# Ledger of designs, part 114: designed miniproteins, single chains, continued (4)

Each design is a single chain, and the fold is of that chain. pLDDT is the mean over its residues in the fold that is shown.

## One batch from the design tools (miniprotein)

Design m15960
Fold by ESMFold2-Fast:
Structure m15960 (fold): chain A 119 residues (1-119)
Amino acid sequence: DNTPTNLELTIRRLGEKFGLPEEEIKGLQATFSLPDIRPKLLALAEFVGRLLEQGKEEEAKEAAIELIKAFSEDHKVPLEEIERELLRIIERIDEYDIEDKELFRKSLEILLEAIRELK
């Protein structure tokens, strides 16, 4: 189907706002078009990490709230289920081949805080 999800529309708007390359925005949208929860959470953490690398911590928190809300609405997934998958990623963070594990952890914690704000 050619109808973009709320998550795909939100990431394009935010990616353009924060100056992400078009190739990176398209990659995020492609991931967000997939049905699986975990790849979407990893892509959300990557986007939040990009904002943190720019020194935009408050904007990253606001963007995380918008993105988690869109994710929940698109898939009719309870916030508690998104939180459980996110906590599982955090618990198993050492199993991921990530160059900057501190940035990745902080990005995941911002997403977790966004879920708590929406509850």
Scores: mean pLDDT 82

Design m15961
Fold by ESMFold2-Fast:
Structure m15961 (fold): chain A 75 residues (1-75)
Amino acid sequence: SRAEARERLALAVNRSANRVIEAADAGDIKAAEEARREGQREIRELGRELGVPQEVVDGAVAALQQAADEAIARQ
């Protein structure tokens, strides 16, 4: 269902955000940026595979960017 697809996308965002936050908290800004780029790529691919509307995928990508910006700014 569309709800299940959106839940899978949300879980992917959360996993990627956690990787970014852990790298940033360790002081590894390069690793945090790499995790963000890889996470955004995975989110776009998953959204396409699951047929999620583009606006939802864009929102998920933006949410990961925001999480990364906030985690890096806390350093």
Scores: mean pLDDT 87

Design m15962
Fold by ESMFold2-Fast:
Structure m15962 (fold): chain A 78 residues (1-78)
Amino acid sequence: SYIKKLTDFILKNIDSLVTLANGDRFHRRVLDDELRKVLIENNVPEELHDSIIEHVRQVLRDLGKGEISESEIYSKVS
């Protein structure tokens, strides 16, 4: 499942991704590129990329604010 692969990627890179999600426009672009690469490598349809990336950015922002825990990432990304 791409959801498991995406979740594993987030957990492995959590501190960096949270920093990028809460950064400036340049940092958010870097985050978008990293997430898009994971989606492409897992054969996720291109029409879903932007909506998945925006949703994951929200999850990472909430994680950075302490509003969700790492254990909730899978359920939030699913």
Scores: mean pLDDT 86

Design m15963
Fold by ESMFold2-Fast:
Structure m15963 (fold): chain A 92 residues (1-92)
Amino acid sequence: SMAELEVTKLLMRAIALSAEAWVTKRSVAAGKLSKEQLAARIAALRADLAALEADYAANAANLTAKQKARVDATLADVRATIAELEAIAAAM
């Protein structure tokens, strides 16, 4: 039950991080973020990504192949979004 709870929390964190990256991308596209505000959001996304990667490494043995593939895809998508946001910030 505890291992299942930790896996559920990990998957929920992955969903939350993906949503936050998407919201940040939409907010900057809409002109709602200053360069300073975007830099702060990028820093927060990088910190949350590092925390998710650590949590994933700690719980890897408890995940199914399908769950691992889902987390891997989320990590790849978030990394790509952070790179896009950093390029936007550099151009501001």
Scores: mean pLDDT 88

Design m15964
Fold by ESMFold2-Fast:
Parts: sequence; structure tokens; C-alpha cells
Structure m15964 (fold): chain A 84 residues (1-84)
Amino acid sequence: ASEEEKEEALKKAVAAAVAAAKAKAEALGITTAEEATPEQERAIVEAAFAAGFAAAEAIENEEAREFALKKLEEIRAQEEAVLA
């Protein structure tokens, strides 16, 4: 896979994660970060990563898929370190 294909794959996964986070926040009635409880914030983050990983796994190009999955794992590990 080219660097452009890897970047496109990651952008698709991130876009799916952002869309899921927004949808979850709206479903919980959250319009500002200050309204979220710690449980609601975790639920939003969990929904975002679930959607991001699903989008990455749907990528047909093996190298681009592997790249996107690896980057999402790195981001999730950093996020979990902050939330711990």
C-alpha cells in the first residue's frame, strides 16, 4: 500500500470514530463536555474506538488496514493511560 492509501485508511477510521462519538454524545443529551459524567465520557470514548476499529477492519487493502489498526491501538493506549 502507498502512504496515501494508509493515510486515507486512517482518515476513514478516524471519521467513523468521530461520527460515533458525536452520535453517542447526542444520544446522551450532551452538548458540552462539562455536562458529561465520567461514565458518559467513557461510553463516548468506547463507542468511538468501536466504530474506528470496525471501519479499519472493513478496509480491503491489507497493509492500509494493518496501518490504521496499529495507529488506533496506539491512540487507544494513550487515551486509556490518561483515563487510568
Scores: mean pLDDT 78

Design m15965
Fold by ESMFold2-Fast:
Structure m15965 (fold): chain A 94 residues (1-94)
Amino acid sequence: MKLAELLRKLADVLKEAGYTEAAEKLYKLADQIEAEKDKKKQAKLFMEGLKIADEAMRKAASDPPEVVEKLRKKVMEIVYENKEVLEEAYELYE
């Protein structure tokens, strides 16, 4: 399932950057997405995960710029590779 896979990739990046609590929440949401059969509910869970990731990155503003920049680069790489999946999720949620 594309949304769950994308959320796990984001969780891996957050965990490597030291945002372990946010990463654990994203893994849990990814598991819920895989168990869910309703595409609109899957999209809602995915959007919840993106909000958690965004909040973690905003809270990390006090970290050294090099750490934040590497995290941003990895997140943007995942977003770019999965642009079509993100667009589908937004259409299903909105």
Scores: mean pLDDT 74

Design m15966
Fold by ESMFold2-Fast:
Structure m15966 (fold): chain A 80 residues (1-80)
Amino acid sequence: SREELLRRRREIADEASDLYEQAAAQGVVTPEMVALLQQTYALVRQAVEALAAGDLETAERHIEEAERLVRELRALLASL
């Protein structure tokens, strides 16, 4: 549903923000982390555009990809 996708979008934004704050606090913000964050935010923007157009299928695909990138960012931070 649109409501579920909006919730997942919020969860992505909150987690990405938290991971960035953790990296900044540790002094380990890398160019790779910045690239993953930029890609995540671009996908979130595209998902919002798809939701506004009523294209739930496209929005879900973008949200799923953004969730994948956030998991990758989390793994990268854990490896530093």
Scores: mean pLDDT 86

Design m15967
Fold by ESMFold2-Fast:
Structure m15967 (fold): chain A 65 residues (1-65)
Amino acid sequence: AMDPAYLEEVSRLLDEFARAQAAGDVERALKILEEMEKRGLVRVTRVSLDADGRLHVELEFAPPP
């Protein structure tokens, strides 16, 4: 089963990422992704910018321990 503290941290960082994306703050969004990957919470599999300047990201969540 997933650790509740792990899920809470992932949810918080995802909320911050969503807010950065909504604000068009690509730099902040990338920093949040880097932090999540650095903590071993996610693996970023694809990052692209569309014609509208929006970040499209594919990621995999780390399996529960």
Scores: mean pLDDT 74

Design m15968
Fold by ESMFold2-Fast:
Structure m15968 (fold): chain A 104 residues (1-104)
Amino acid sequence: MLEELKKKLAEEAIELGELLGEPEKGKEIAEKALKAKTEEELKEVFDEVLELVAELVRRLLAEGRLEVGAPTARALLAASPSDEAFIAGLVALHRETFEKQIKA
């Protein structure tokens, strides 16, 4: 489970880096994910990935290009009073999901 989570996190970091126009940054975060030996190290990498997610969502919201497919994310967007409130809520949901996956 930990190895699968590391690989998924590395793949997400690479994709986010490419989408943000910073492929080197995505690769550096991906390498940190694959080299993580403890849950604490992996949580630190996850926080770096969440920062990339927040920046991508912020850019897409500013451009009016955000496509929200997940029902939970759509409900959160509809209930959020501001872009930053939505981003904060999305980060919190991702963190909770990650913590459950580590403990499972």
Scores: mean pLDDT 76

Design m15969
Fold by ESMFold2-Fast:
Structure m15969 (fold): chain A 78 residues (1-78)
Amino acid sequence: TPAQEKLRETLARLEELAKRAEEALRAGDKETFLEIARQIDELLAEMGENYASEMTPEDIERLKEIVKRLQELAKELV
């Protein structure tokens, strides 16, 4: 469905943003990291509100892995 296509585009965008956040953190660029983190939070909120019912178990596992990676990055910031 169009909603499923949007969901998977959003998951792919989250993965790309997580990669960019890793690169910013490795470069010591906290300002860029925080800006990317804000964008990720917005997309996660939008996805939960609009697409949670459209998620397959595979989509849920993909999101779970993204969230775990983001949590690990956040630990390095502290």
Scores: mean pLDDT 79

Design m15970
Fold by ESMFold2-Fast:
Structure m15970 (fold): chain A 69 residues (1-69)
Amino acid sequence: SSMQQAQQILDETRQTVLALRSLAKYLLELGKKSTPEEAEILNKKAEEALRAAEEAERRGKKLVDELLR
């Protein structure tokens, strides 16, 4: 059913977002133990992971909206 497919997309989206946010947190924590130059690179990668999480949420919402009309 469309509702079961929508729930599956939401569940997969939540897992992807959680993984990307966890990666960002890990990279930020590594940055605190790194040189300033390395920290800047790690912080940028963390920001990229957070943007990827936002993109995943947006895509998941669009797919759910399309399934539910």
Scores: mean pLDDT 89

Design m15971
Fold by ESMFold2-Fast:
Structure m15971 (fold): chain A 71 residues (1-71)
Amino acid sequence: KKEELLKKADEEITKLMRDGSERAQAAVDAARAAGLTPEQIQALVDKIGRETVKKANELMKKAEEEIKQLE
């Protein structure tokens, strides 16, 4: 039960990280096409990366809290 919740969270985090990477690449491609500066492009990548990591941490914390409640 606990193992299942952690595994599910890990799978969701892995997917979120992959999706975040794809979003960052799409944003870079769109920004380059729009003529944005390398500095502006980097800021977009950093923002997407931070939001992805934040969501991943929240998913893991939620799984840990659910496990604690089951005890």
Scores: mean pLDDT 79

Design m15972
Fold by ESMFold2-Fast:
Structure m15972 (fold): chain A 87 residues (1-87)
Amino acid sequence: SKMDELREVAEELLEKLRELGVDEALLEQFRARLAASRTPEELVRAVEESAVEIYLAAQDRQMPEERLAGIVEAIREAGRRIREIMA
């Protein structure tokens, strides 16, 4: 189902962000939003909202440029896959 494919993409993104050193509090908020999502559209919004929050927090904490680039690439890849699933 679209929900199963979207959850797989979101879980992979969550794992990559954890490996890149994103704050556990932000990852927990992301996880909570995913758990609360009941439709494909809600799950896409959860990913979008968490991606924005995580990116802004990473910039604010002045993460090394390489890690910030990794976060951006992980988010972009998840977005590309989500667009493919939702098409």
Scores: mean pLDDT 87

Design m15973
Fold by ESMFold2-Fast:
Structure m15973 (fold): chain A 91 residues (1-91)
Amino acid sequence: MEEDYRQLLEAMEKEIEKNPELPYPRALTGIEQLELIIKNGSEELQKRAEELKKKLEEQLKKSLPKTPEEELKKVEEILEKIREELEEAEK
């Protein structure tokens, strides 16, 4: 069990290292996984999971100014595509 939580923690660390800009949904899922380790892991794994969780939360806070812009851009692109399809369907 301790090794299982350790593997989960290491997988999270590697994923964050390879993808420094985690998507918002993935970051939320990661925080939930870290909470499971904090509740059920050994004291060493609990400390590491708490540290990683804080780091991930800080990364999300730093991304907040950019996250709304990226989401707005995606919505705008979808709306523009819908408008183009409607115009083409009319002719």
Scores: mean pLDDT 69

Design m15974
Fold by ESMFold2-Fast:
Structure m15974 (fold): chain A 138 residues (1-138)
Amino acid sequence: MEEKMEELRKILSQPEIDVDKIAEINKELLQSDDVEAGLGALLDTVIFLLEQKRYEELVTLIKKLLSDPEIRVLFQGVIEFAKWLFGDESSYSILYVLAHLVATSTDPRVTPALKARAQRLIELLDENKDKILSLEEK
């Protein structure tokens, strides 16, 4: 687990980000029984990409994850809520729903640290909404 999180941080620090490797590591972490590690890694990845203004990599990552049937099962509630709220499965819509669900969660496995990451993601999504949506129109 810890080794996979370190590998993820190393890939994110490269000038050219290997989105396929990031998607693979995030999938492995999300499929683990450790909700904090799985959601924490995904939130940290998305926050990093938004802070670095790497919008194309962000959109590509979310599309890769949502193209995986196993990830779609894990995020079924997020996907259906995004479709209900926004009428789409765009990276913005999925991340908006995910961040708000984490921030408002009453599940004891959702730590204050995860909720803080979710709040940061909400802030970044609001700041970068137009940039993310402009890539979904291509």
Scores: mean pLDDT 83

Design m15975
Fold by ESMFold2-Fast:
Structure m15975 (fold): chain A 77 residues (1-77)
Amino acid sequence: KEDEENKKRIESLKKEADELKDTPQAELYRAALKIFETEYEARKQIEKDPSKAEEGIKKLNETLKEAQKIYDEVKAK
């Protein structure tokens, strides 16, 4: 139930990001949403199996690096 509500929130935020596609902030918004989504998925896996912590952290770090790259590109414009 809580997971269903979180999925709904993520979907709503993605839809909002699509509506902002004509603004410079759209890419930053999508990057932030991807971070939240990756963090949520990692947390769920770790709650079920703590051995997944390393994998989850690695995925999160990769997502953060991509977000930083998008941030730098948007700031340069």
Scores: mean pLDDT 74

Design m15976
Fold by ESMFold2-Fast:
Structure m15976 (fold): chain A 64 residues (1-64)
Amino acid sequence: MRPLGGAVGTAVADTPEEAERKARELALARARAAGLEPVSVTVNVRKLPDGKYRATASVVGLAR
């Protein structure tokens, strides 16, 4: 088994804070579903042409 793994979540929302929150929640849920204990989370946000925001969260975790 690998001692380290990752998960990614992406979300779109009307505010950067909402997009970051949703992306982070999705990435953490995916990490836990994969049997990973989250140790770090990184979130990147970009503004879309329609004025909405897309956030991508990356989680690094340890395999149980």
Scores: mean pLDDT 80

Design m15977
Fold by ESMFold2-Fast:
Structure m15977 (fold): chain A 87 residues (1-87)
Amino acid sequence: SALVEEAERLVEEALALISETARKLKEQYGYVPEEVERELLALLAEMHRLHTRLVRAAQAGDLETARRYLEELRRVFERLRELLKRA
């Protein structure tokens, strides 16, 4: 499903951005600040929850619900990007 593939790409892009930001923070501070780590893990958990729900909806043939979860996933991804810009 194109919706599932797009959701998987968003999760992969989020993981790549988190890894790159963690690398930069470790170079700057020697560690990832605990507050940033906790917020990143919370957003990543939300993205995984939405991805799981999207995949189940798509498998059930509920493409309208799957599209809704994809839109929610995109919003969480943008919140992640904003957090990483401030880190």
Scores: mean pLDDT 84

Design m15978
Fold by ESMFold2-Fast:
Structure m15978 (fold): chain A 66 residues (1-66)
Amino acid sequence: AGENAIKLGELAKEGKLTQEQAGAAAIHAGIRSGDKEAIEVGLKAGEGKVTAEQAGEAAIEAGKKI
């Protein structure tokens, strides 16, 4: 369930995803896990306000809670 979110977050931390892709992963994982912080970080990544690496970290943390 959370495995795909963790894998996408790891790819984002390696610089293999865009801010938009990493943000979408964080939002999706946050919704599924109830992690409001991951949703907020993902939305900010979509706006260009946080890095893909930061959004990837949020996706990994939320993915662990699924």
Scores: mean pLDDT 81

Design m15979
Fold by ESMFold2-Fast:
Structure m15979 (fold): chain A 70 residues (1-70)
Amino acid sequence: AVAEALREEVARMKERFPQYASVLELIEEAAIKKNDVNFAKSLLQSLALSVPQMKELTDEAIARLEAAEA
């Protein structure tokens, strides 16, 4: 469930910011490999700090991951 939610949110972010597709794919791969929601949220927060334009999408992704964990 969480891995599926992360893949969907990463796909949505890649659609809006295709120039960051490679880094988004690395975040997805690393987070799924660790099977750790908190690690996924940390990577998304770090991405938002580096690319402030993505903050709204990363905040939405984090909220969805938290909902999928519940």
Scores: mean pLDDT 80

Design m15980
Fold by ESMFold2-Fast:
Structure m15980 (fold): chain A 79 residues (1-79)
Amino acid sequence: MKVLLTIRTSEPLSPEMQALVEATYLSIPGVESAKVENTPDGGSLIQILADEDVAQDMEASLRSRPSDSVTEIRLEPVK
């Protein structure tokens, strides 16, 4: 089953950093797509489509390592 992992941050990313983050997540087995966008509020939005187990492991890892820049982490099933 595929799920969407959404990460919001308080920091904007350069186009080079967006590409690097996308490539990094796409290198993980079970990740189908990764998209990074800067938000109008000056933060960034990272959306990762992955297998449920892979997405859950990533979500747990992100929550276990606190980052001052991460404002939201959401995991939702894709129809």
Scores: mean pLDDT 81

Design m15981
Fold by ESMFold2-Fast:
Order: structure tokens, then sequence, then C-alpha cells
Structure m15981 (fold): chain A 84 residues (1-84)
């Protein structure tokens, strides 16, 4: 109902899409170590922006959701790089 509620919904949708794209990237059997390191840097940048937006909305639960998703995605990328 409030503009804030709409912004939270949009941000959650964007977070969900970001996680899905990252999972597809991790699943690519042809990914090189260099490409994965570059992708990890871009993912870190996207999550920083998402966290900043969540903080501006003063939604502590949303901030935690972003932080947890970032940790999960970055751990998956690091594990894949270690396998190569």
Amino acid sequence: MSDRELQIEVLRSFLRMTVSIARITVSNPKATPEQLRQDAREVERIFRLLREQAEKLNDQELVKEVEEAEREVLEALRRKIEEL
C-alpha cells in the first residue's frame, strides 16, 4: 500500500532474479576460472547495491535476506573455482 511496501516487493523480486542468474552461472560446465572470478566481482557489486537499497528502506529483515543470499552465492562461486 505504501511506496515503501512496493519498493520492498520490487527489491525482493530483483534479489530472487539475481540469485537465479548466479545459480545458472555456477551450473555452467564450460565456465573458466577467469570468467568465474569476474562473475564473482560483478555479483558482489550487485549485492552491495541491493544491501544499500534495503538499508535505505530501514527493513532489517530484507537486509538479512540480502546478506544471506550474498553469502550463499559467493560460497557456491568459490567452491566452483576451487574445483577448476
Scores: mean pLDDT 80

Design m15982
Fold by ESMFold2-Fast:
Structure m15982 (fold): chain A 110 residues (1-110)
Amino acid sequence: SMEKLEKLIKEVREFLEKLGMPKEMIEKAQEYLRAVANGDKKGAQESLSQLIGLILREIGDIIQEALEEKQRTGDPEAVNEKLKKRLDEFNKRVLEFFRKIEEAEEELKE
């Protein structure tokens, strides 16, 4: 039912907001789940592709910020440690994000 789908979308959105995921990534996750629920394979693939693109862009932005900081700092080793920590934290959020999407997709198949 549409009510069941919208409740599931709301629960996913609230979880991802608490996880600190960017709004654009949350919106693409919602588009993906709606496409899956509607049997729209093309829409699901497009939403997933766009979501992956946003993730790669965020990784690129994190790396670029670190490279710019290295040009200003006398301590490139500290910048490298900060970069490793930021990438690890982002990777953990991305894994939790996809786990939640997979759980929601499984509920839609029931």
Scores: mean pLDDT 87

Design m15983
Fold by ESMFold2-Fast:
Structure m15983 (fold): chain A 86 residues (1-86)
Amino acid sequence: SALERAARLLEEAARYAREGNLEEAFRKIEETEEIIRTEVPKEKRKEVLERLRPHFERAAEYIERGDYEGFAESLEEAARELRELA
């Protein structure tokens, strides 16, 4: 499903973040956002975005501090949320 593919992309983003490859990590996050925008039904999209928001806000806080492990963990939590909604 679209949500399972989005979850896999966030898990890949977390792996790239741990490797210090932030360019690829952000690319995978952008691909995840595109899947949600284009392939998730409009009615379900609001629920998905509301569930992801706290994890992405936490991820942003960690990246600003240079805490790539915290960033990766936040992306993994977001991926888990997507799998629950799938």
Scores: mean pLDDT 88

Design m15984
Fold by ESMFold2-Fast:
Structure m15984 (fold): chain A 58 residues (1-58)
Amino acid sequence: STQELQRFAAEAQERVLAEEDPERRLRLMQEMVDRVAEASGVPRPEEVLPEPEPPLPV
């Protein structure tokens, strides 16, 4: 898991850096971020954000 994650991240980064087309680069970067996050089990900020403070009813 960890070694596959490192290899995937390194290879994906190489592909991103080698990609000259910004659209393809963005897609590769998005794929890398999503896969790394899922594989590492790190929750996204949007999932752990606290409930916003509602205005008090007067």
Scores: mean pLDDT 66

Design m15985
Fold by ESMFold2-Fast:
Structure m15985 (fold): chain A 75 residues (1-75)
Amino acid sequence: MDVIKDWEETLDKMIEEAPTQEQRDKLEKMRDEAVKAGREAVERGKSDSEVVSAMVGAILRMIGDEISKEWGLPD
């Protein structure tokens, strides 16, 4: 429970520091998906390290999607 709150607080700080509203909205979506994945892992009786891994996995998946669609990689 506390590990999810700690991650949520860290992501909220990143959202506050984002320079544009679009970046804030995307970070909020990443935070929501990460928290959801973490809570699902807790419901399944996973360890704290597995909960963190699920949350990180969700964030990395979202970042990958955003890089491909929004941030533009060099061709």
Scores: mean pLDDT 74

Design m15986
Fold by ESMFold2-Fast:
Structure m15986 (fold): chain A 87 residues (1-87)
Amino acid sequence: SSLERRQRLLAESARRDPGVGVSLALAEAEILMKEGRPEEAARLLEAVLAALPEDDPHRPSVLAALAEALRAAGDLERAAELAALAA
């Protein structure tokens, strides 16, 4: 599917160049959110987060965006947990 392909490509980008990969993923997630597709935005951000090193300085930005996407999707409990990790 187009979503699975997009998730794979963004995760690959984040593994090769975290700064570039995260920037691309955040831009794509913002577009999905504006299109009313927060669950797809959350899945994409989860794939990118999993591809990042544990100590990567871009992780808080991805966690914050993922929390926003989960909140918009109605997953308030997970959104609160991830927002706390981003702080």
Scores: mean pLDDT 84

Design m15987
Fold by ESMFold2-Fast:
Parts: C-alpha cells; sequence; structure tokens
Structure m15987 (fold): chain A 64 residues (1-64)
C-alpha cells in the first residue's frame, strides 16, 4: 500500500496523472483490505484532485 502510494506520487511528478490515479486506486483497495478506509479515501481524493487541477490548468497526461 505505502509503496503504491509512493509510486503514485512519482507518477504525478512525471505528469502521468491518469497512471497515478490508477496506482492510487490500487493503493486504496489495499488500504480497504487492511480496514484503513480513511487512508483509502484520502489517497483517492488527492489523486483525483490533482488530475482535475492538471486538466483545468491545461496540463495533459504526458506519456513519454
Amino acid sequence: AEELRRQAGELNLRGQFSEALRTAREAAEIYREQGNDKLADEVLRVSEALLEAAKAAGLEDTDL
């Protein structure tokens, strides 16, 4: 879970916001399996907010 959360952060720094959100959803699923719904909700909220902010700012997902 924490490794996937870290990877999502790295993807955001690389401008791969859609992949970061996918990775954050995987981390959230593991947090829910651990009974940590608070962290699951937080990880998803942050990643979704970053993707929406990037779209609003005219920043699109960078592939390469």
Scores: mean pLDDT 72

Design m15988
Fold by ESMFold2-Fast:
Structure m15988 (fold): chain A 95 residues (1-95)
Amino acid sequence: SVQDELTRVVDTLVRSLERIIEVSKNEEAKEGLERIVEELRATKAPTLDFLRGVFDRLAELEAKLETTDPKDAMYLGALAVGLAASIKSIERLEA
């Protein structure tokens, strides 16, 4: 179902973000990512609009880190691309 796919995307995002948090050396970046993880974990019934909001936050954080923490920005960029692809895939499944 669409809801099962939305839940799977959230679970994948949490795991990916926790990995980025673990390897990051930037405390402000860690705090920002931890806030996103908390919101993802608190969401019982994720929606496409919710995932689009998460995408926007990841893109904003990537832009802020591009010059100071390019490795973190690269990981966030790759994650954002993957999230965008998942959103488009789920949109195609919705009747």
Scores: mean pLDDT 86

Design m15989
Fold by ESMFold2-Fast:
Structure m15989 (fold): chain A 98 residues (1-98)
Amino acid sequence: SSQAEAARQTAEAARKRDLQTVADLSEQLDKLTQDAIGTGLSAVTVARMLGDEESFERALELIVRTAEAGAKGDTEEVEKLKKEAEELLKELLEKAKK
């Protein structure tokens, strides 16, 4: 009896844990994707102000690829694309200081 109750409680706890894990991972991915797209949009804006057509096109490509990766649940690709967008924005901001 106590073993059956313990098994039921363990199964219910595992189900709630799995649901919470999925929710937490989805929230983290959504935030990561939004942050990456935001960085890409900043890079688009700076590239446009500088007349840097190549960087403008690259920033747009990064935004599209980030949205696609986020929609697919590819957290590793979103993280990689966020880093690429951050590096591009940093390079563009350094050019803008001149």
Scores: mean pLDDT 84

Design m15990
Fold by ESMFold2-Fast:
Structure m15990 (fold): chain A 76 residues (1-76)
Amino acid sequence: EELEKKIEELKKKGDFGSNYARTLLELARKYYERGEYDKAIPYFEKAIEIAKQTEGEDSELYLEAEALLNEVRLKK
């Protein structure tokens, strides 16, 4: 799928920053929308980790990823 191809491309380029975190968040959201919560959780966790390191805890990326992970955990 397109998001998985983008993740592989970013890995090949060594881009593990904000673009990688945003792509992980998009992939996690797709798994979440499919009800595949166990698959979504690790991608949300990785996106949160990278977003915290690259943009900080006050960033939209970090806050959005945390909010979605909390939603997943409530539905699981």
Scores: mean pLDDT 79

Design m15991
Fold by ESMFold2-Fast:
Structure m15991 (fold): chain A 95 residues (1-95)
Amino acid sequence: SHMDQFRQQVLQLFGQTVLDVLGAINDGNKNNLSNEEIEKRKDEVVKYYLGKMIDLAKKYNAPQDIIDQLEDIYNSDLSWQEKLDRLGDVVDKIL
């Protein structure tokens, strides 16, 4: 169904977000980057995938409250950890 396709793509995109956050940590450690630079790269990864998740939600005509929650997270001054946690909560609501 249309909703099953949306759920599958949401799950794949969320999984990729987690993998790319881990990649930023691993690459940062391998290249002896500062904790500040690693935190910045994690922030950039999470924000990038939040933008993709918003685009996906709009493409599949997700409920407006889901889109609003994603946009609120995207525009917030929250840490990357809190943004990722809240993104996970939204993903759980979609599944």
Scores: mean pLDDT 88

Design m15992
Fold by ESMFold2-Fast:
Structure m15992 (fold): chain A 100 residues (1-100)
Amino acid sequence: MIVLSEEERQLLKDFLSRSGLTRYAAPELLAKETLSQEEAEELVLAHAEALAEVFDISVAEALRLLADELLDPSRTPDIPQEVREKLAAFVRELAERAAA
């Protein structure tokens, strides 16, 4: 699994906090000042599970959609390109794990 720095976890949390689905699915994780590696994984999975339910898709498909959204600079203008690529790779590894 890709290990995120504290700064990368904060950027991921901030991005996900913009979604009503994340605020609904994981308000306790969003309220934390900092997230551990495991809590960052839990936050991403909570978002993906809520998205999967809303769109009637698999959790793995929801995670792939989230990874593609993270790579879009128009949706993540505040995240450096290198960090977008790393966050997207992290989410894709979670998608592979969810598909297994």
Scores: mean pLDDT 84

Design m15993
Fold by ESMFold2-Fast:
Structure m15993 (fold): chain A 116 residues (1-116)
Amino acid sequence: DPRIERLQREFDRLLSLPNPDPEEVFRVAVELATLLMDNGEYKKAAEVLERVLKAFPDLPDRVKAYIYAMLASAYALSGDIKKAVEYLDKAIELNKKAPDPLVQSMIESAKALSFL
């Protein structure tokens, strides 16, 4: 898929910069992970999102909760229910501290996928 290949190259380029912008990396990573999930490439989507968490350990809790909710869905769809539940629990705990309606909706979607 040309869109996935372009976004993967952009994501890799941004992370190769000496001081990458967390907001820009997050935006590209979410777009890339969404397309990978739509294409059934769940493990690749999870790898992209995990690379963001590793590169930016100090992301705001709301952003981490968003990423954890996406990771829970990606792992659930890939059949790794143990990792799906681990990330789901992390998303729930962070969202409890600072509730976000979008993150809550994503948590509900990940719960539905994890309990299928």
Scores: mean pLDDT 89

